# Designed miniproteins, single chains: the designs that were tried, part 15

Each design is a single chain, and the fold is of that chain. pLDDT is the mean over its residues in the fold that is shown.

## One batch from the design tools (miniprotein)

Design m524
Fold by ESMFold2-Fast:
Structure m524 (fold): chain A 66 residues (1-66)
Amino acid sequence: SAEEAYEKGLEYYKQGKYGEAAKYFEKAIDLDPNFAEAWRALGELYESLGMLPMAAYYYRKAEELE
């Protein structure tokens, strides 16, 4: 499910495995495009990587769904 993919993404994110975390957060939004928490998690992930324009994009998407 989208929730299971999101939870797996959080596990990888906590381990600093940002590539794996991104994969699972993207899987969550592929399964449920209205899953605002997954869009916000990708925003936080790209912010952690210093990719600020990408972070802004995902944060905006999350806000559109809330």
Scores: mean pLDDT 86

Design m525
Fold by ESMFold2-Fast:
Structure m525 (fold): chain A 62 residues (1-62)
Amino acid sequence: SMEEIEELAKRSGLSVESVKSAIEALKKLTGRAADVVLANMRRDGGLSEEELEELRRLAKEM
């Protein structure tokens, strides 16, 4: 999980801390609220759709 967080951060250009914060937010949010957070991260962070799917999986596994 830690290695996947570091890899996603490198690929997306985000900090490791930003990725961790997003995962924690997604763990607390479900459904449409989670989708809004991911949409904002895509717009502001430049994340691809594939990177957003990885973020969703990390939130589920942690």
Scores: mean pLDDT 71

Design m526
Fold by ESMFold2-Fast:
Structure m526 (fold): chain A 68 residues (1-68)
Amino acid sequence: HMTEFQQQMLDTVDSLVRRAREAIRAGDQDLVDGVIAALEHLLEVAKKQGDEKLAEYIEKKIEEIRRL
């Protein structure tokens, strides 16, 4: 079962991914880079907490953004 904190983290990741997609459509590379940095920070938090599933999810989202 997902904790309230895990749900909040997932919602934050999904929000950041949407912002990255909008920034790419607008040609705003600075904003894309900022979102990637924020996602990498959240990935480190997930790894430190031992949340392997959350870490894998965040890594996949970073890869999706980088694949553009």
Scores: mean pLDDT 81

Design m527
Fold by ESMFold2-Fast:
Structure m527 (fold): chain A 62 residues (1-62)
Amino acid sequence: MSQEELDRDTVLALALIYLAMAKKNKDKPEVINLFEEAVRAHERGEIEKTEELMKKALELSK
């Protein structure tokens, strides 16, 4: 496994978490939107932004 593949594995993990949270929070579109924003930020290499958006989405999902 090379370092270059870690970003793809992380995006896949985030997508799986996003799908699970989307199922749980189907009535909270703001949570779903935050996860989509986090995935897009990660694809751009904006790691701090990705973490911020993920934390906010997780807090709102409760």
Scores: mean pLDDT 69

Design m528
Fold by ESMFold2-Fast:
Structure m528 (fold): chain A 86 residues (1-86)
Amino acid sequence: EEELSKEELEKRAKELEEKIKEDPDNALLWHELGVVYYKLGKLEEAKEYYEKALELDPDFEAAKYNLAKVYEKLGEYEKAEEYRKK
């Protein structure tokens, strides 16, 4: 199905970054920013944003799942296991 273009994803990232400035403790915004960066192929940034979401909400299952997936794509399999294992 139709996904956002690179330009649209970059615009969405900037919009989310502005929202985060207004609400920096909102785990959902950090997670959404991580998803955008993941779609852009910016895995290191996606990782950092998912980690921030989990710092704010340790029970955020979607962020744990997505962070594990990012670690696997980065070849960091031991850390990927860490986020799948409770």
Scores: mean pLDDT 81

Design m529
Fold by ESMFold2-Fast:
Structure m529 (fold): chain A 87 residues (1-87)
Amino acid sequence: SIIDKLEEILKKVKEMLSLSEEERKKKAEEVIATLDEIRKEADPEIQALIDHMITLAQLVKKEPTDENIEAFLEETERLLKEIKELL
């Protein structure tokens, strides 16, 4: 399900905190690719929420700081709750 895929993304992003800068950028790229695939299959309301997650993931790829990773995790957990209410 979309929920299961998003929960896996959250787990992978959380693991980024223990990775090198180069590995963080590679993981962010993988996350963006996965989110883009989920977006293509989602309805318009869910697409808007995923677009926000992609924007946050792109920020992590550009500047893979702990602050940006934590911001991604916090916002994505909030957005995931919204998606669960729509499904």
Scores: mean pLDDT 82

Design m530
Fold by ESMFold2-Fast:
Structure m530 (fold): chain A 66 residues (1-66)
Amino acid sequence: MREERIEELRRMAAEAEATGDWELIRETARRLAEELLELARENPDLVDPAEVEARVEEELARLEAL
């Protein structure tokens, strides 16, 4: 159940942000990115892996800019 794992990671990231722990949120975001990429590769009919990779890179770059 990868979608549930991704949602759990997202909740962890939100919690880390609420507590102000940027180190934790950045690490959680990277783990979430890996899960999203794996999910996309296994479901190319539902989502384009290249689109997911591009979006993940954009989100990570945004977090790094903070």
Scores: mean pLDDT 72

Design m531
Fold by ESMFold2-Fast:
Structure m531 (fold): chain A 66 residues (1-66)
Amino acid sequence: SRKEKARKKFDVDGDGRINGDDLTAYAKREGLKGSDEDVRKLFDVDGDGKVDKEDMEILSELVNGE
C-alpha cells in the first residue's frame, strides 16, 4: 500500500514510526538541500513521481502515529 511504502521510505531507524527526526535523517542521507526537486522527492511519499494531497495525508498520518 502507499502508506507502507511511505513508512519504509521514511522510517530510517526501522521502528515502524515516523517522526521529525526521521524526516531530517532522510533528507540528510539523500543530500536534500531545499531545491524544488529535493522538496518534490521529500513529499513524493509513495515514490511514483507525483506529489498530491494523498501523499500529504499519508505523511501526516505516519508522523502523528496513525
Scores: mean pLDDT 62

Design m532
Fold by ESMFold2-Fast:
Structure m532 (fold): chain A 99 residues (1-99)
Amino acid sequence: AREHLEKAKEYFEEAVKALEAGDVEKAYEYLKEAGEHAQKALEALGLPDLAEKLRQEILQVADLVKALAEAGDYEKAVEIAKGAGETTVGSLEKLLAAS
Protein backbone atom coordinates (compact mmCIF):
# COMPACT_ATOMS: atom_id res chain seq x y z
CA ALA A 1 0.00 0.00 0.00
CA ARG A 2 2.59 2.64 1.08
CA GLU A 3 4.89 1.92 -1.93
CA HIS A 4 2.01 2.36 -4.40
CA LEU A 5 0.81 5.51 -2.56
CA GLU A 6 4.31 7.05 -2.91
CA LYS A 7 4.40 6.11 -6.63
CA ALA A 8 0.94 7.63 -7.20
CA LYS A 9 2.15 10.86 -5.53
CA GLU A 10 5.31 10.93 -7.70
CA TYR A 11 3.29 10.41 -10.92
CA PHE A 12 0.80 13.19 -10.03
CA GLU A 13 3.76 15.54 -9.39
CA GLU A 14 5.37 14.55 -12.74
CA ALA A 15 2.03 15.06 -14.55
CA VAL A 16 1.78 18.64 -13.20
CA LYS A 17 5.40 19.35 -14.23
CA ALA A 18 4.72 17.96 -17.73
CA LEU A 19 1.63 20.21 -18.08
CA GLU A 20 3.63 23.26 -16.93
CA ALA A 21 6.23 22.35 -19.60
CA GLY A 22 3.45 22.05 -22.25
CA ASP A 23 3.90 18.27 -22.67
CA VAL A 24 0.25 17.18 -22.71
CA GLU A 25 1.02 13.62 -23.90
CA LYS A 26 3.48 12.95 -21.03
CA ALA A 27 1.05 14.51 -18.52
CA TYR A 28 -1.70 12.14 -19.72
CA GLU A 29 0.65 9.13 -19.43
CA TYR A 30 1.73 10.16 -15.90
CA LEU A 31 -1.91 10.61 -14.79
CA LYS A 32 -2.71 7.07 -16.04
CA GLU A 33 0.32 5.72 -14.09
CA ALA A 34 -0.86 7.61 -10.98
CA GLY A 35 -4.28 5.96 -11.37
CA GLU A 36 -2.75 2.46 -11.68
CA HIS A 37 -0.68 2.93 -8.51
CA ALA A 38 -3.64 4.46 -6.61
CA GLN A 39 -5.71 1.40 -7.60
CA LYS A 40 -2.94 -0.97 -6.41
CA ALA A 41 -2.68 0.91 -3.09
CA LEU A 42 -6.41 0.42 -2.39
CA GLU A 43 -6.30 -3.24 -3.55
CA ALA A 44 -3.43 -3.84 -1.08
CA LEU A 45 -5.70 -2.37 1.66
CA GLY A 46 -8.47 -4.88 0.75
CA LEU A 47 -10.68 -2.28 -0.97
CA PRO A 48 -10.97 -3.57 -4.60
CA ASP A 49 -14.32 -1.86 -5.36
CA LEU A 50 -12.98 1.53 -4.22
CA ALA A 51 -9.75 0.79 -6.14
CA GLU A 52 -11.66 0.33 -9.43
CA LYS A 53 -13.82 3.43 -8.79
CA LEU A 54 -10.75 5.56 -7.98
CA ARG A 55 -8.95 4.38 -11.14
CA GLN A 56 -11.98 5.28 -13.29
CA GLU A 57 -12.22 8.72 -11.62
CA ILE A 58 -8.51 9.40 -12.26
CA LEU A 59 -8.88 8.29 -15.93
CA GLN A 60 -11.78 10.76 -16.29
CA VAL A 61 -9.55 13.47 -14.77
CA ALA A 62 -6.77 12.54 -17.23
CA ASP A 63 -9.19 12.84 -20.18
CA LEU A 64 -10.49 16.22 -18.92
CA VAL A 65 -6.95 17.55 -18.30
CA LYS A 66 -5.92 16.50 -21.84
CA ALA A 67 -9.03 18.11 -23.40
CA LEU A 68 -8.50 21.40 -21.50
CA ALA A 69 -4.78 21.57 -22.35
CA GLU A 70 -5.48 20.79 -26.05
CA ALA A 71 -8.07 23.62 -26.00
CA GLY A 72 -5.35 25.95 -24.62
CA ASP A 73 -6.73 26.15 -21.07
CA TYR A 74 -3.48 25.14 -19.34
CA GLU A 75 -4.36 27.07 -16.15
CA LYS A 76 -7.52 24.97 -15.61
CA ALA A 77 -5.74 21.75 -16.67
CA VAL A 78 -2.99 22.34 -14.05
CA GLU A 79 -5.61 23.26 -11.39
CA ILE A 80 -7.57 20.03 -11.98
CA ALA A 81 -4.44 17.84 -12.07
CA LYS A 82 -3.15 19.37 -8.79
CA GLY A 83 -6.55 19.01 -7.10
CA ALA A 84 -6.87 15.37 -8.17
CA GLY A 85 -3.39 14.60 -6.85
CA GLU A 86 -4.01 16.33 -3.50
CA THR A 87 -7.40 14.63 -3.02
CA THR A 88 -6.17 11.16 -4.08
CA VAL A 89 -2.94 11.22 -2.02
CA GLY A 90 -4.73 12.70 1.03
CA SER A 91 -7.49 10.06 0.91
CA LEU A 92 -4.99 7.20 0.48
CA GLU A 93 -2.86 8.48 3.41
CA LYS A 94 -5.97 8.62 5.66
CA LEU A 95 -7.05 5.10 4.63
CA LEU A 96 -3.54 3.72 5.17
CA ALA A 97 -3.38 5.35 8.65
CA ALA A 98 -6.82 3.87 9.54
CA SER A 99 -5.90 0.34 8.37
Scores: mean pLDDT 83

Design m533
Fold by ESMFold2-Fast:
Structure m533 (fold): chain A 111 residues (1-111)
Amino acid sequence: SEEEVRERILELLDEMLGLLEQLRALLERHAPELVPLVERIIELAERAKRAIEERDFEAARETALEALLALGELQAAARARITDPAVLAEVEALLARISDLLVRILELLEA
């Protein structure tokens, strides 16, 4: 049902926001210049959550697509700026998990 899909998207957004907060904390320590990029993605995720709560699935989809583009920009910036391979590996692992959640959200919004 539409309500079950809505509830599932909200669960995935909350999980993604938790991972974004972990990523922000990691970047504050190791690449603080990238913090504004993760904060932009957090803002987009919170905006998508509000759209879902308001049952504006079109706005949620558009915002999620913007978040996916911003995530790609952050991934490219992290690869260019983070010189410690252990830190880069941890950042890339979090980015991969966030990307997987965002793709799942987009798939549910297209169903």
Scores: mean pLDDT 90

Design m534
Fold by ESMFold2-Fast:
Structure m534 (fold): chain A 81 residues (1-81)
Amino acid sequence: SEAEKLREETEKIIDEVLKLANEIASTGNFDYEVEAALLIIEAAVIRLTIKRSDDVNTLQEAKEHAEKLLERAKKLIEEIK
């Protein structure tokens, strides 16, 4: 179903966000550790949303939020380097 595909795609994006957040957290810089913690919290909220909803519009918005979160994580990685 479309809902199942959106959940799978969103979960893959969230997994990537969490991997990058762990890398950001490993810097030992307090400001980056806070940014990583916020990424983890937002990722958890998106995950809870997709597990509780079968509404395609809600799942599309959750995927878009996950994509924005991934872009934020990637920018933080570039900033650290």
Scores: mean pLDDT 88

Design m535
Fold by ESMFold2-Fast:
Structure m535 (fold): chain A 96 residues (1-96)
Amino acid sequence: MAEKIEESAKKLIELMKDNPEVLKQVREALKRAAEAFKNGDYETALKILRDEVDEAARKSGNLEAVKAATDLVNYAIQAIREGKADEVAEVLEKAA
């Protein structure tokens, strides 16, 4: 699970390298999501990933970035259900 989250986050960052403003927004959103996961505020963390990271991916115009953002949200939800939210926080912080 953590490996899939890391892969999706890193792929998202790589696909946005040509858009520095969008890349900055994604990195800042990933850091804030990681902090929310550390604080046990899973609703805020998922909202940041779903609303801010996905919106930034769509603004990039890159469909693979949109897919990576969607995959990241889905893997994060599954990790929460499996009691692995701390692993999500650590991986998102390292990827950002």
Scores: mean pLDDT 81

Design m536
Fold by ESMFold2-Fast:
Structure m536 (fold): chain A 55 residues (1-55)
Amino acid sequence: SMLEKVKEIIEAAKEVKNPETAIRILNGIKQTADALGLEEIKRLVDEEIERIKEQ
């Protein structure tokens, strides 16, 4: 499903060594999710961005 594919992309973003680059990728996903009305994906991305920022 599209949800499964997006989750795979989010997991790949977590493997990015540089946190600033990871946040940029995640923000791109969030912007696309907002445009498409994918609220669950937006929430998952927001949670991951917050996790990275807290480290």
Scores: mean pLDDT 78

Design m537
Fold by ESMFold2-Fast:
Structure m537 (fold): chain A 58 residues (1-58)
Amino acid sequence: SSARQQRIQALIQKLADWIRNRESVDMTPILEEARALGLSVEQIQELVKQARQLAEQG
């Protein structure tokens, strides 16, 4: 659904911000959102890869 896609996109952006600012961004709510979305460890790892690419681009 569009709502689920928006939540996943927001999660990728939050992960990218955490990668850029690890000391100022809390990982806990990010992991809670991933669990709420029903993401597996493998799916989370894939989103982290996308977030790293996004963080590198700015």
Scores: mean pLDDT 79

Design m538
Fold by ESMFold2-Fast:
Structure m538 (fold): chain A 73 residues (1-73)
Amino acid sequence: MEKKREEIFEKARKLVEEAAQILEDAGYPVEGAKLFVAGELRIIGDLLEGNYEGALKTAEDMLKWARERAAKA
């Protein structure tokens, strides 16, 4: 259980870090910081509930949103 939770957390964290970096690079550092904090809290909550698929999906959705937001900048 621990090993799977750690693996999913690391994958989700990397996606949220990428999303935040995309926003920062696009000129939205405050939006990037807010997304990072909100994303980490949501992912940790999902992982504590055993919702591994939900945690990863949240991170993937955040990355998609960040890319779309940056493209419109």
Scores: mean pLDDT 80

Design m539
Fold by ESMFold2-Fast:
Structure m539 (fold): chain A 55 residues (1-55)
Amino acid sequence: SAMAEAALAALRAAAQAGDQAAASRYGKIAHELLMREDGLSTDEAEGRVVRAAAS
């Protein structure tokens, strides 16, 4: 969803800035949105969050 992609983008920006609190918050939001809006499993959503934080 557009909201999940926005949360993943915000996670990436926070991670690059070294803002661990913001990265954790946006990661949780993205995880929930990926599962709820996009129908991903917990493991699939986690994989996308980890990849976004690493980029």
Scores: mean pLDDT 86

Design m540
Fold by ESMFold2-Fast:
Structure m540 (fold): chain A 55 residues (1-55)
Amino acid sequence: DLATREEIARLVAELVAELGATEEVLLRAIEIANNSPSPEEAREKLEKLKEEYRK
């Protein structure tokens, strides 16, 4: 669904903006976006990624 893809893309963009657009962050965020069927799953995985980089 277009709406689902758009929401996931926005979540990825927000994460990348917060953590910085390093190649590692970009690659992992893209992988999450491509492998997440729903925005809820994408959000959970992106939040875990963000927590990992905050430590």
Scores: mean pLDDT 75

Design m541
Fold by ESMFold2-Fast:
Structure m541 (fold): chain A 74 residues (1-74)
Amino acid sequence: AADEIAERAAQRAKELAEKMGYTDIVPEAARIARAGAHALYHEYQARGRTVTDEDVDRIAEAAVRHALAFAEQK
């Protein structure tokens, strides 16, 4: 379940980065999205909540933003 949600977030982050023309950040965006999805899943599990598709989209968007910010600092 956690791994499935993490891969969905990574896939959406990849799709967003590719649509924006930022192919170089795809691996980093995917990595950040997986980590964020795992963290959110464990937090929601502790609170008896379920991660939604909307949560996955927000994680993917945040991952792309963070990957872009990281790339700009190099």
Scores: mean pLDDT 81

Design m542
Fold by ESMFold2-Fast:
Structure m542 (fold): chain A 84 residues (1-84)
Amino acid sequence: MALEEAERIAREAKETLLRAGASEEEAERLAREILEAAEELLRMGYSEEEVVELVRRAALEAVALAAEKAGDLELAAELRAEAA
């Protein structure tokens, strides 16, 4: 189910940010935004597969930006490569 997969993506993004040195507040905010985006896309009529792909790419880019801001340039580059 798309919401279960989005929840998994949100959890992985949160864990990755915490490992990169982001605050718990910042990591929780990103996780919430990922879940809200998934719910909105489903509400708009996107398929479960489309929603999962869109939120996965968006999460990777958001985590990469946050990792870069936290000073983890290697993680940021790796995540951006996966998002492309």
Scores: mean pLDDT 78

Design m543
Fold by ESMFold2-Fast:
Structure m543 (fold): chain A 87 residues (1-87)
Amino acid sequence: GPALAVTISAPAEARVGEPVTATATTSRPADEIRFFVDGELVATFTGPLTSASVTVTFTEAGDHTVGALARADGSGAYAARTVRVLP
């Protein structure tokens, strides 16, 4: 079948304590979508799904990475965005 691809959207900028919503979208149904903040797992969604969203808050100012890993039929795809967090 077609290869699995994932895209992630998130705000480019936020403030400490402000809710940030990240959305992952897949090119085909995923069996699972996992969200990561700075490499740490924060949410898991089980499918089949073509999209999932997570809302996170940052407690530290600086550049943070929000990533999504999607899996389907033995295939995996990962995408990430940087969020610049202001005090």
Scores: mean pLDDT 88

Design m544
Fold by ESMFold2-Fast:
Structure m544 (fold): chain A 99 residues (1-99)
Amino acid sequence: EKKREEALEIVKKVEELLAAGKEEEAKELAAKYAEEVAGIKKEAIAKYLEENGEEVSEENQFDLLAVVGSAIVGVELGTSVTSEEKIEELKKIQEELEK
């Protein structure tokens, strides 16, 4: 999906900024994207619930968006953007998005 590709690019950029020690820039980028992803996640949840959640393909796409959105929101809202653990988490998300 186009949104999945965009998510992958943003995750990579945030990861690069964190690795370079550009915490403020990483936080700003994550914040901007987190708001967009949160909107998409809300719509995806509503649609999935309305369809009684029986489609496996829809479920997989929803899970990936939920994971990416949660990780980005976590970086923005309360976790240290300089944490090596956050970079590692973002790398795991990147790996899943690339599959």
Scores: mean pLDDT 53

Design m545
Fold by ESMFold2-Fast:
Structure m545 (fold): chain A 66 residues (1-66)
Amino acid sequence: EWEKLVEEAEKAYLEGNYEKAVELLEEAIKLNKNPPAEVYELLATAYENLGNKEKAEEYKKLASKL
């Protein structure tokens, strides 16, 4: 279920594994096209930590639409 992917992504993020967090969150949004804003916010912060400012800004904008 997509919620389990988000929980695992949060754990990966807290452990500093931003690549794994992004992988799991992108899988979660493929399963749920209407995720809560918090999912996009976590994607944005994970991408910021990876140095991908463009993707971080994209997901921040998606979160603001919810």
Scores: mean pLDDT 83

Design m547
Fold by ESMFold2-Fast:
Structure m547 (fold): chain A 78 residues (1-78)
Amino acid sequence: MSEESLKELEKFREEVKKIIEENKEEVEKAVEEGKKKAAEAAKKYSSESGVTVATAQLKELSDAVGKMMDSVIEKKKK
């Protein structure tokens, strides 16, 4: 691993930590919403294959994370 790559990872880690700390409540809310939506998807597709259920859960979690990121970006623009 190059010294430059290590520096980039450290900088990325610090930026992520800062974003999480500054937006702790929104991050927590998005995670809880994602978990709730994933649980609902699991119940809705309980008669389907495990792959279908897992895919539906991952989609709901991915959507929740995307929504959280959009919210953080909008707040940072202000």
Scores: mean pLDDT 67

Design m548
Fold by ESMFold2-Fast:
Structure m548 (fold): chain A 61 residues (1-61)
Amino acid sequence: MEAGLREAERRGDAAQARLKEYAREAGIKLAKADPEKYKDEIETLAEVAGVSPEDLLKAAK
């Protein structure tokens, strides 16, 4: 019975969506604080959020 797999996939998709939102918000916060100091963090968060680092920097302004 695939009920457990279906629940895990549904929970995984919801977790990914929330993680992308958290990553985007965190990236914007770091870009507002110090974009030069947190360049590597912003790049990683942009990858997780599925956007470019430039998008996060632009949203921070």
Scores: mean pLDDT 75

Design m549
Fold by ESMFold2-Fast:
Structure m549 (fold): chain A 64 residues (1-64)
Amino acid sequence: SHLARGLELLAQGRYEEAAAEFARALAEDPSNLDAAKALAIALNQAGRSEEAQRIRELLTTEPE
């Protein structure tokens, strides 16, 4: 689905489109850590490093 399509686009260097597909996958399943990690990678590759860091920060949740 969207995760697989995003990975294909990422492999092709189509980073903005890959980020959009990973964001869609994450929107459909917010607990999908693979989609979140892939989104951070795609955003960083697209030159959107600040947004990538924000996604990584969300992955590092403090235990309450």
Scores: mean pLDDT 79

Design m550
Fold by ESMFold2-Fast:
Structure m550 (fold): chain A 67 residues (1-67)
Amino acid sequence: HMKEVELANKSVAAALRAIGALLEGDFDAARQDVTELKNIADEAEKLGYTKLAEEIRRLAERVESLI
């Protein structure tokens, strides 16, 4: 469960960085942060945290749609 919390916290941090980059008009940085979100989701899925992985992927898709 601790690893699941760690991945959730990492995804929130990456999402906040992506939003910050978007607010500054740095679309390249925002795309990098979205890629990190997708990587965190893949790691969560490999560890069996399927619901967390799906939520992180949805978050990444929503942020990416703003780029």
Scores: mean pLDDT 86

Design m551
Fold by ESMFold2-Fast:
Structure m551 (fold): chain A 62 residues (1-62)
Amino acid sequence: MFEEAARLAAQGIPVVVETESSSPEVKEKAYAAGADNYVQLPASPAARARAEAEARERWAKR
């Protein structure tokens, strides 16, 4: 699961996972794969923008 996120994270690219799942297990797997942030859909444009900004901050601190 999240093979694409793991590949992008390994290349040093900031990664945000967007999914309709509210499961803590899916969120944990996304972060374990290297995601810098997680967004549960549906999400407002403001929530997505905030998640992207947070991902960039976390990526810069790697």
Scores: mean pLDDT 72

Design m552
Fold by ESMFold2-Fast:
Structure m552 (fold): chain A 98 residues (1-98)
Amino acid sequence: ATTLNNLGNVYKDQGKLDEAEKAYKQALEITPDSDLENRATTLNNLGNVYKDQGKLDEAEKAYQQAYEIRVKVLGPTHPSLLEVSTNLGLLDIKRALK
């Protein structure tokens, strides 16, 4: 999972959004359901790719799933939830800008 997640990060940085999407989806498929932390990280990264592609509904779903996993793992008041909450807020701004 880590290698595919890292490959997705490289593709995203290169602007290869379709390749990044495929790498992150493969990372989710091979990550066990019990590995909630890695699943949440990959879902947040996938949300970032969807946002950059203009797939705002898919981005919202990915960020929401990452948020729900982190709430279950860390509790509802943990500081790391701020990143996913910020990403959701930025998505709303991007929707307003088209």
Scores: mean pLDDT 75

Design m553
Fold by ESMFold2-Fast:
Structure m553 (fold): chain A 66 residues (1-66)
Amino acid sequence: ADLVAEGKALIKRYFEKGVEETAKELGVDPEELRRVFREAMEKIHEATSLDEIDEILAEFARRVLA
């Protein structure tokens, strides 16, 4: 099992399932959330370890939540 590939697949599935609904629940602009998610996904595509993915997601959370 490739944990990095599985992690990337889970994140992609999360995107597919509800960026707009999540943005509404968090009270953020869905277009802004999509933009930040797109930037995070580009970095995730380059990631080679779960630690890198975790750091990218932490940065994403900090950017969205301020």
Scores: mean pLDDT 72

Design m554
Fold by ESMFold2-Fast:
Structure m554 (fold): chain A 59 residues (1-59)
Amino acid sequence: QPPVVDLRGATLEEARRLGRAVAEALKSQGLTQPPIVIADEDSREAAEVVLEEVRKALA
């Protein structure tokens, strides 16, 4: 199953650390599917940070 990441209330620093951790987990498991991200209007930027960190690490 793809990992689920709830970013509601997360800071940008937390999002960056979480994005790197998710990317490392995906790489170590040989998974290619992106994570499922849960975000609200206040955490939209945090969601983008996580997805960008994963994208960069898997490229």
Scores: mean pLDDT 77

Design m555
Fold by ESMFold2-Fast:
Structure m555 (fold): chain A 93 residues (1-93)
Amino acid sequence: SAAEKGLEAGAEAAEAAAAGDGEKAKEGLLEAARLGGEGNVEGGLAAGGGVATALGSGNPEAIAAAKEGAQALADSGREGAERGGKGAVEALS
């Protein structure tokens, strides 16, 4: 399911961050953030967890991945809010 994909992407990102694989951590965080932007709550939450894990890792590549993941999550959330706002205005019209 979509929820399972979001959780899986975040879990893979967290595992990669803990292992020091910044590139794989970044890929997982960006995918979880993308799913969050599509309204997949599990993906958004998993992306947040991955960022926290990567920041706590002490690994420079994982920390860099966390910064990019946090930015992607913020951008995804902003786009989701903009889409939701437009949809609400249209529904009320």
Scores: mean pLDDT 63

Design m556
Fold by ESMFold2-Fast:
Formats: sequence, structure tokens, C-alpha cells
Structure m556 (fold): chain A 84 residues (1-84)
Amino acid sequence: MVLSEEQMEAETLVSFAAMYLSLGKKLFEQGKLEEAKEAYEKAIKLAEEALRLAKAAGDEGTAKQAEEIKKEAEKGLKEIEEKE
């Protein structure tokens, strides 16, 4: 199987997005709301780019992972917004 550059990049970006999502959750649990917000925003940006590249490569699995990471990070941002 030949991986396109887009597929390889998408897989890398989704891995980084997942790491930032996990970091955001840990920071949120610790009450570090500003740092958690930054981590969630980074996760969203990486997941959006991963989704774009995965769709271009026809990689439905990576695209679904990117969509779920984005959705979960967006929920985290809303929870921070509510704590003001």
C-alpha cells in the first residue's frame, strides 16, 4: 500500500491533535483554564488540517478521528467559557 503525502501528514496531525486534546483535558481538571483553552484551540486547528488532508487522501478513518477530536475539543472550550 502506498501512502500519499497527504495521508502521512493527516495521520501525523491527528496524533498531535489527540495529544493536545489530552493535554487540554488534564489542564482543565487542574483548573488551569487559560492553558487548557490554548491546548483545545491547538487541538482544533490541528484536527481541521488533518481532516482537510485526510479527505484529500480519501482516508475516511483518519477523517473520522479528526472530526471526533475537533468535536471533543470544541466541547472543552465551551465548558471553559461557562466557567468564565
Scores: mean pLDDT 82

Design m557
Fold by ESMFold2-Fast:
Structure m557 (fold): chain A 60 residues (1-60)
Amino acid sequence: AEELLKKGREALKKGDYDTAIKYFEQAYELGNEEAKIELARAYSLKGEFDKAVEIAQEVA
């Protein structure tokens, strides 16, 4: 789980937003709650603000 989060952050630093989103989605599916915040940030950086807001405001 933690390794996927690190790979996602590295992809963000390189500007590879699609790869970052993929790694953060996998980390979140494995139960990494921090990946949810990172996923919202990745969508925001890609310019998909509606998706970023939806993820950030998601109520279980």
Scores: mean pLDDT 76

Design m558
Fold by ESMFold2-Fast:
Structure m558 (fold): chain A 72 residues (1-72)
Amino acid sequence: SLREVAQRMAELVSGKRVELTDVHVQVAVREARELLREVEEKGISAVAKELKISEETARELVRLAEELLRLA
């Protein structure tokens, strides 16, 4: 579901399990669009550095963002 994908994205960035409201899910959709735009503009390595995560985690985050936008 949309909420489940958004929650998994939040967990990858924060490193812990979080509960999301409907507002958080809407924000996640907007952030997913921005993430994909930033990756296209700056590349995956730059985005990973900005988020303070590994490139491997950033690639997983991109895959989840694409899935979230497909469901939205």
Scores: mean pLDDT 76

Design m559
Fold by ESMFold2-Fast:
Structure m559 (fold): chain A 65 residues (1-65)
Amino acid sequence: SAAAANAAALTAALGPAGLSATAREEDGKNLITVRDAQGRVMGTVELPADASPEQALEAVGEKLG
């Protein structure tokens, strides 16, 4: 699924920073949550259910800043 692909791509990209991402589909949207090494929520973003990993990474980068 797009959610699983986005979670995997984001976790790979954010891993060097000690961050991880989870993604799930809710109400036709892809909800992404980013956590630090202690499990603290650093940010959440909502994307279309069909969002690409590239779009997900861009949105997370914008949110975290």
Scores: mean pLDDT 80

Design m560
Fold by ESMFold2-Fast:
Structure m560 (fold): chain A 64 residues (1-64)
Amino acid sequence: MDAVLAAVEEALRRFAAEGASPEFLERMARTVISHYRQTEPDPERVREFEERVRRIAREIREEL
């Protein structure tokens, strides 16, 4: 999980640096969460991943 979350944070920060809108960053975060839900059978891990991705996206948007 941590390696995937690090990759997600890096990708979102690159999009933000390239001038992506807050709406685009939120859409990308939702897409990543949806994909993870399809591949992860454990609902607890899905919930943790969703919370952590949403937190990362929020922090990046607040820095924008």
Scores: mean pLDDT 81

Design m561
Fold by ESMFold2-Fast:
Structure m561 (fold): chain A 71 residues (1-71)
Amino acid sequence: AIEEGRRLAEEAIRALRQGDVPRAITLASEARRLLEKVNPEAARLVDEAIRALSQGDVDAAIALLEQAVKL
């Protein structure tokens, strides 16, 4: 559901703030899957955050995840 997807995105933000990028990628991927069918716009922002993480841009990933959580 939307609530579970948001929770996982918030947990991904916490993981990034703790420096745990691999955990954040796992949590963000799960959030994207849950949001894809119920909130496609939030899922798109989470997917962009995962791409930012693959490029080493943690700050961009946090900003994108924070935008996704607000949707």
Scores: mean pLDDT 84

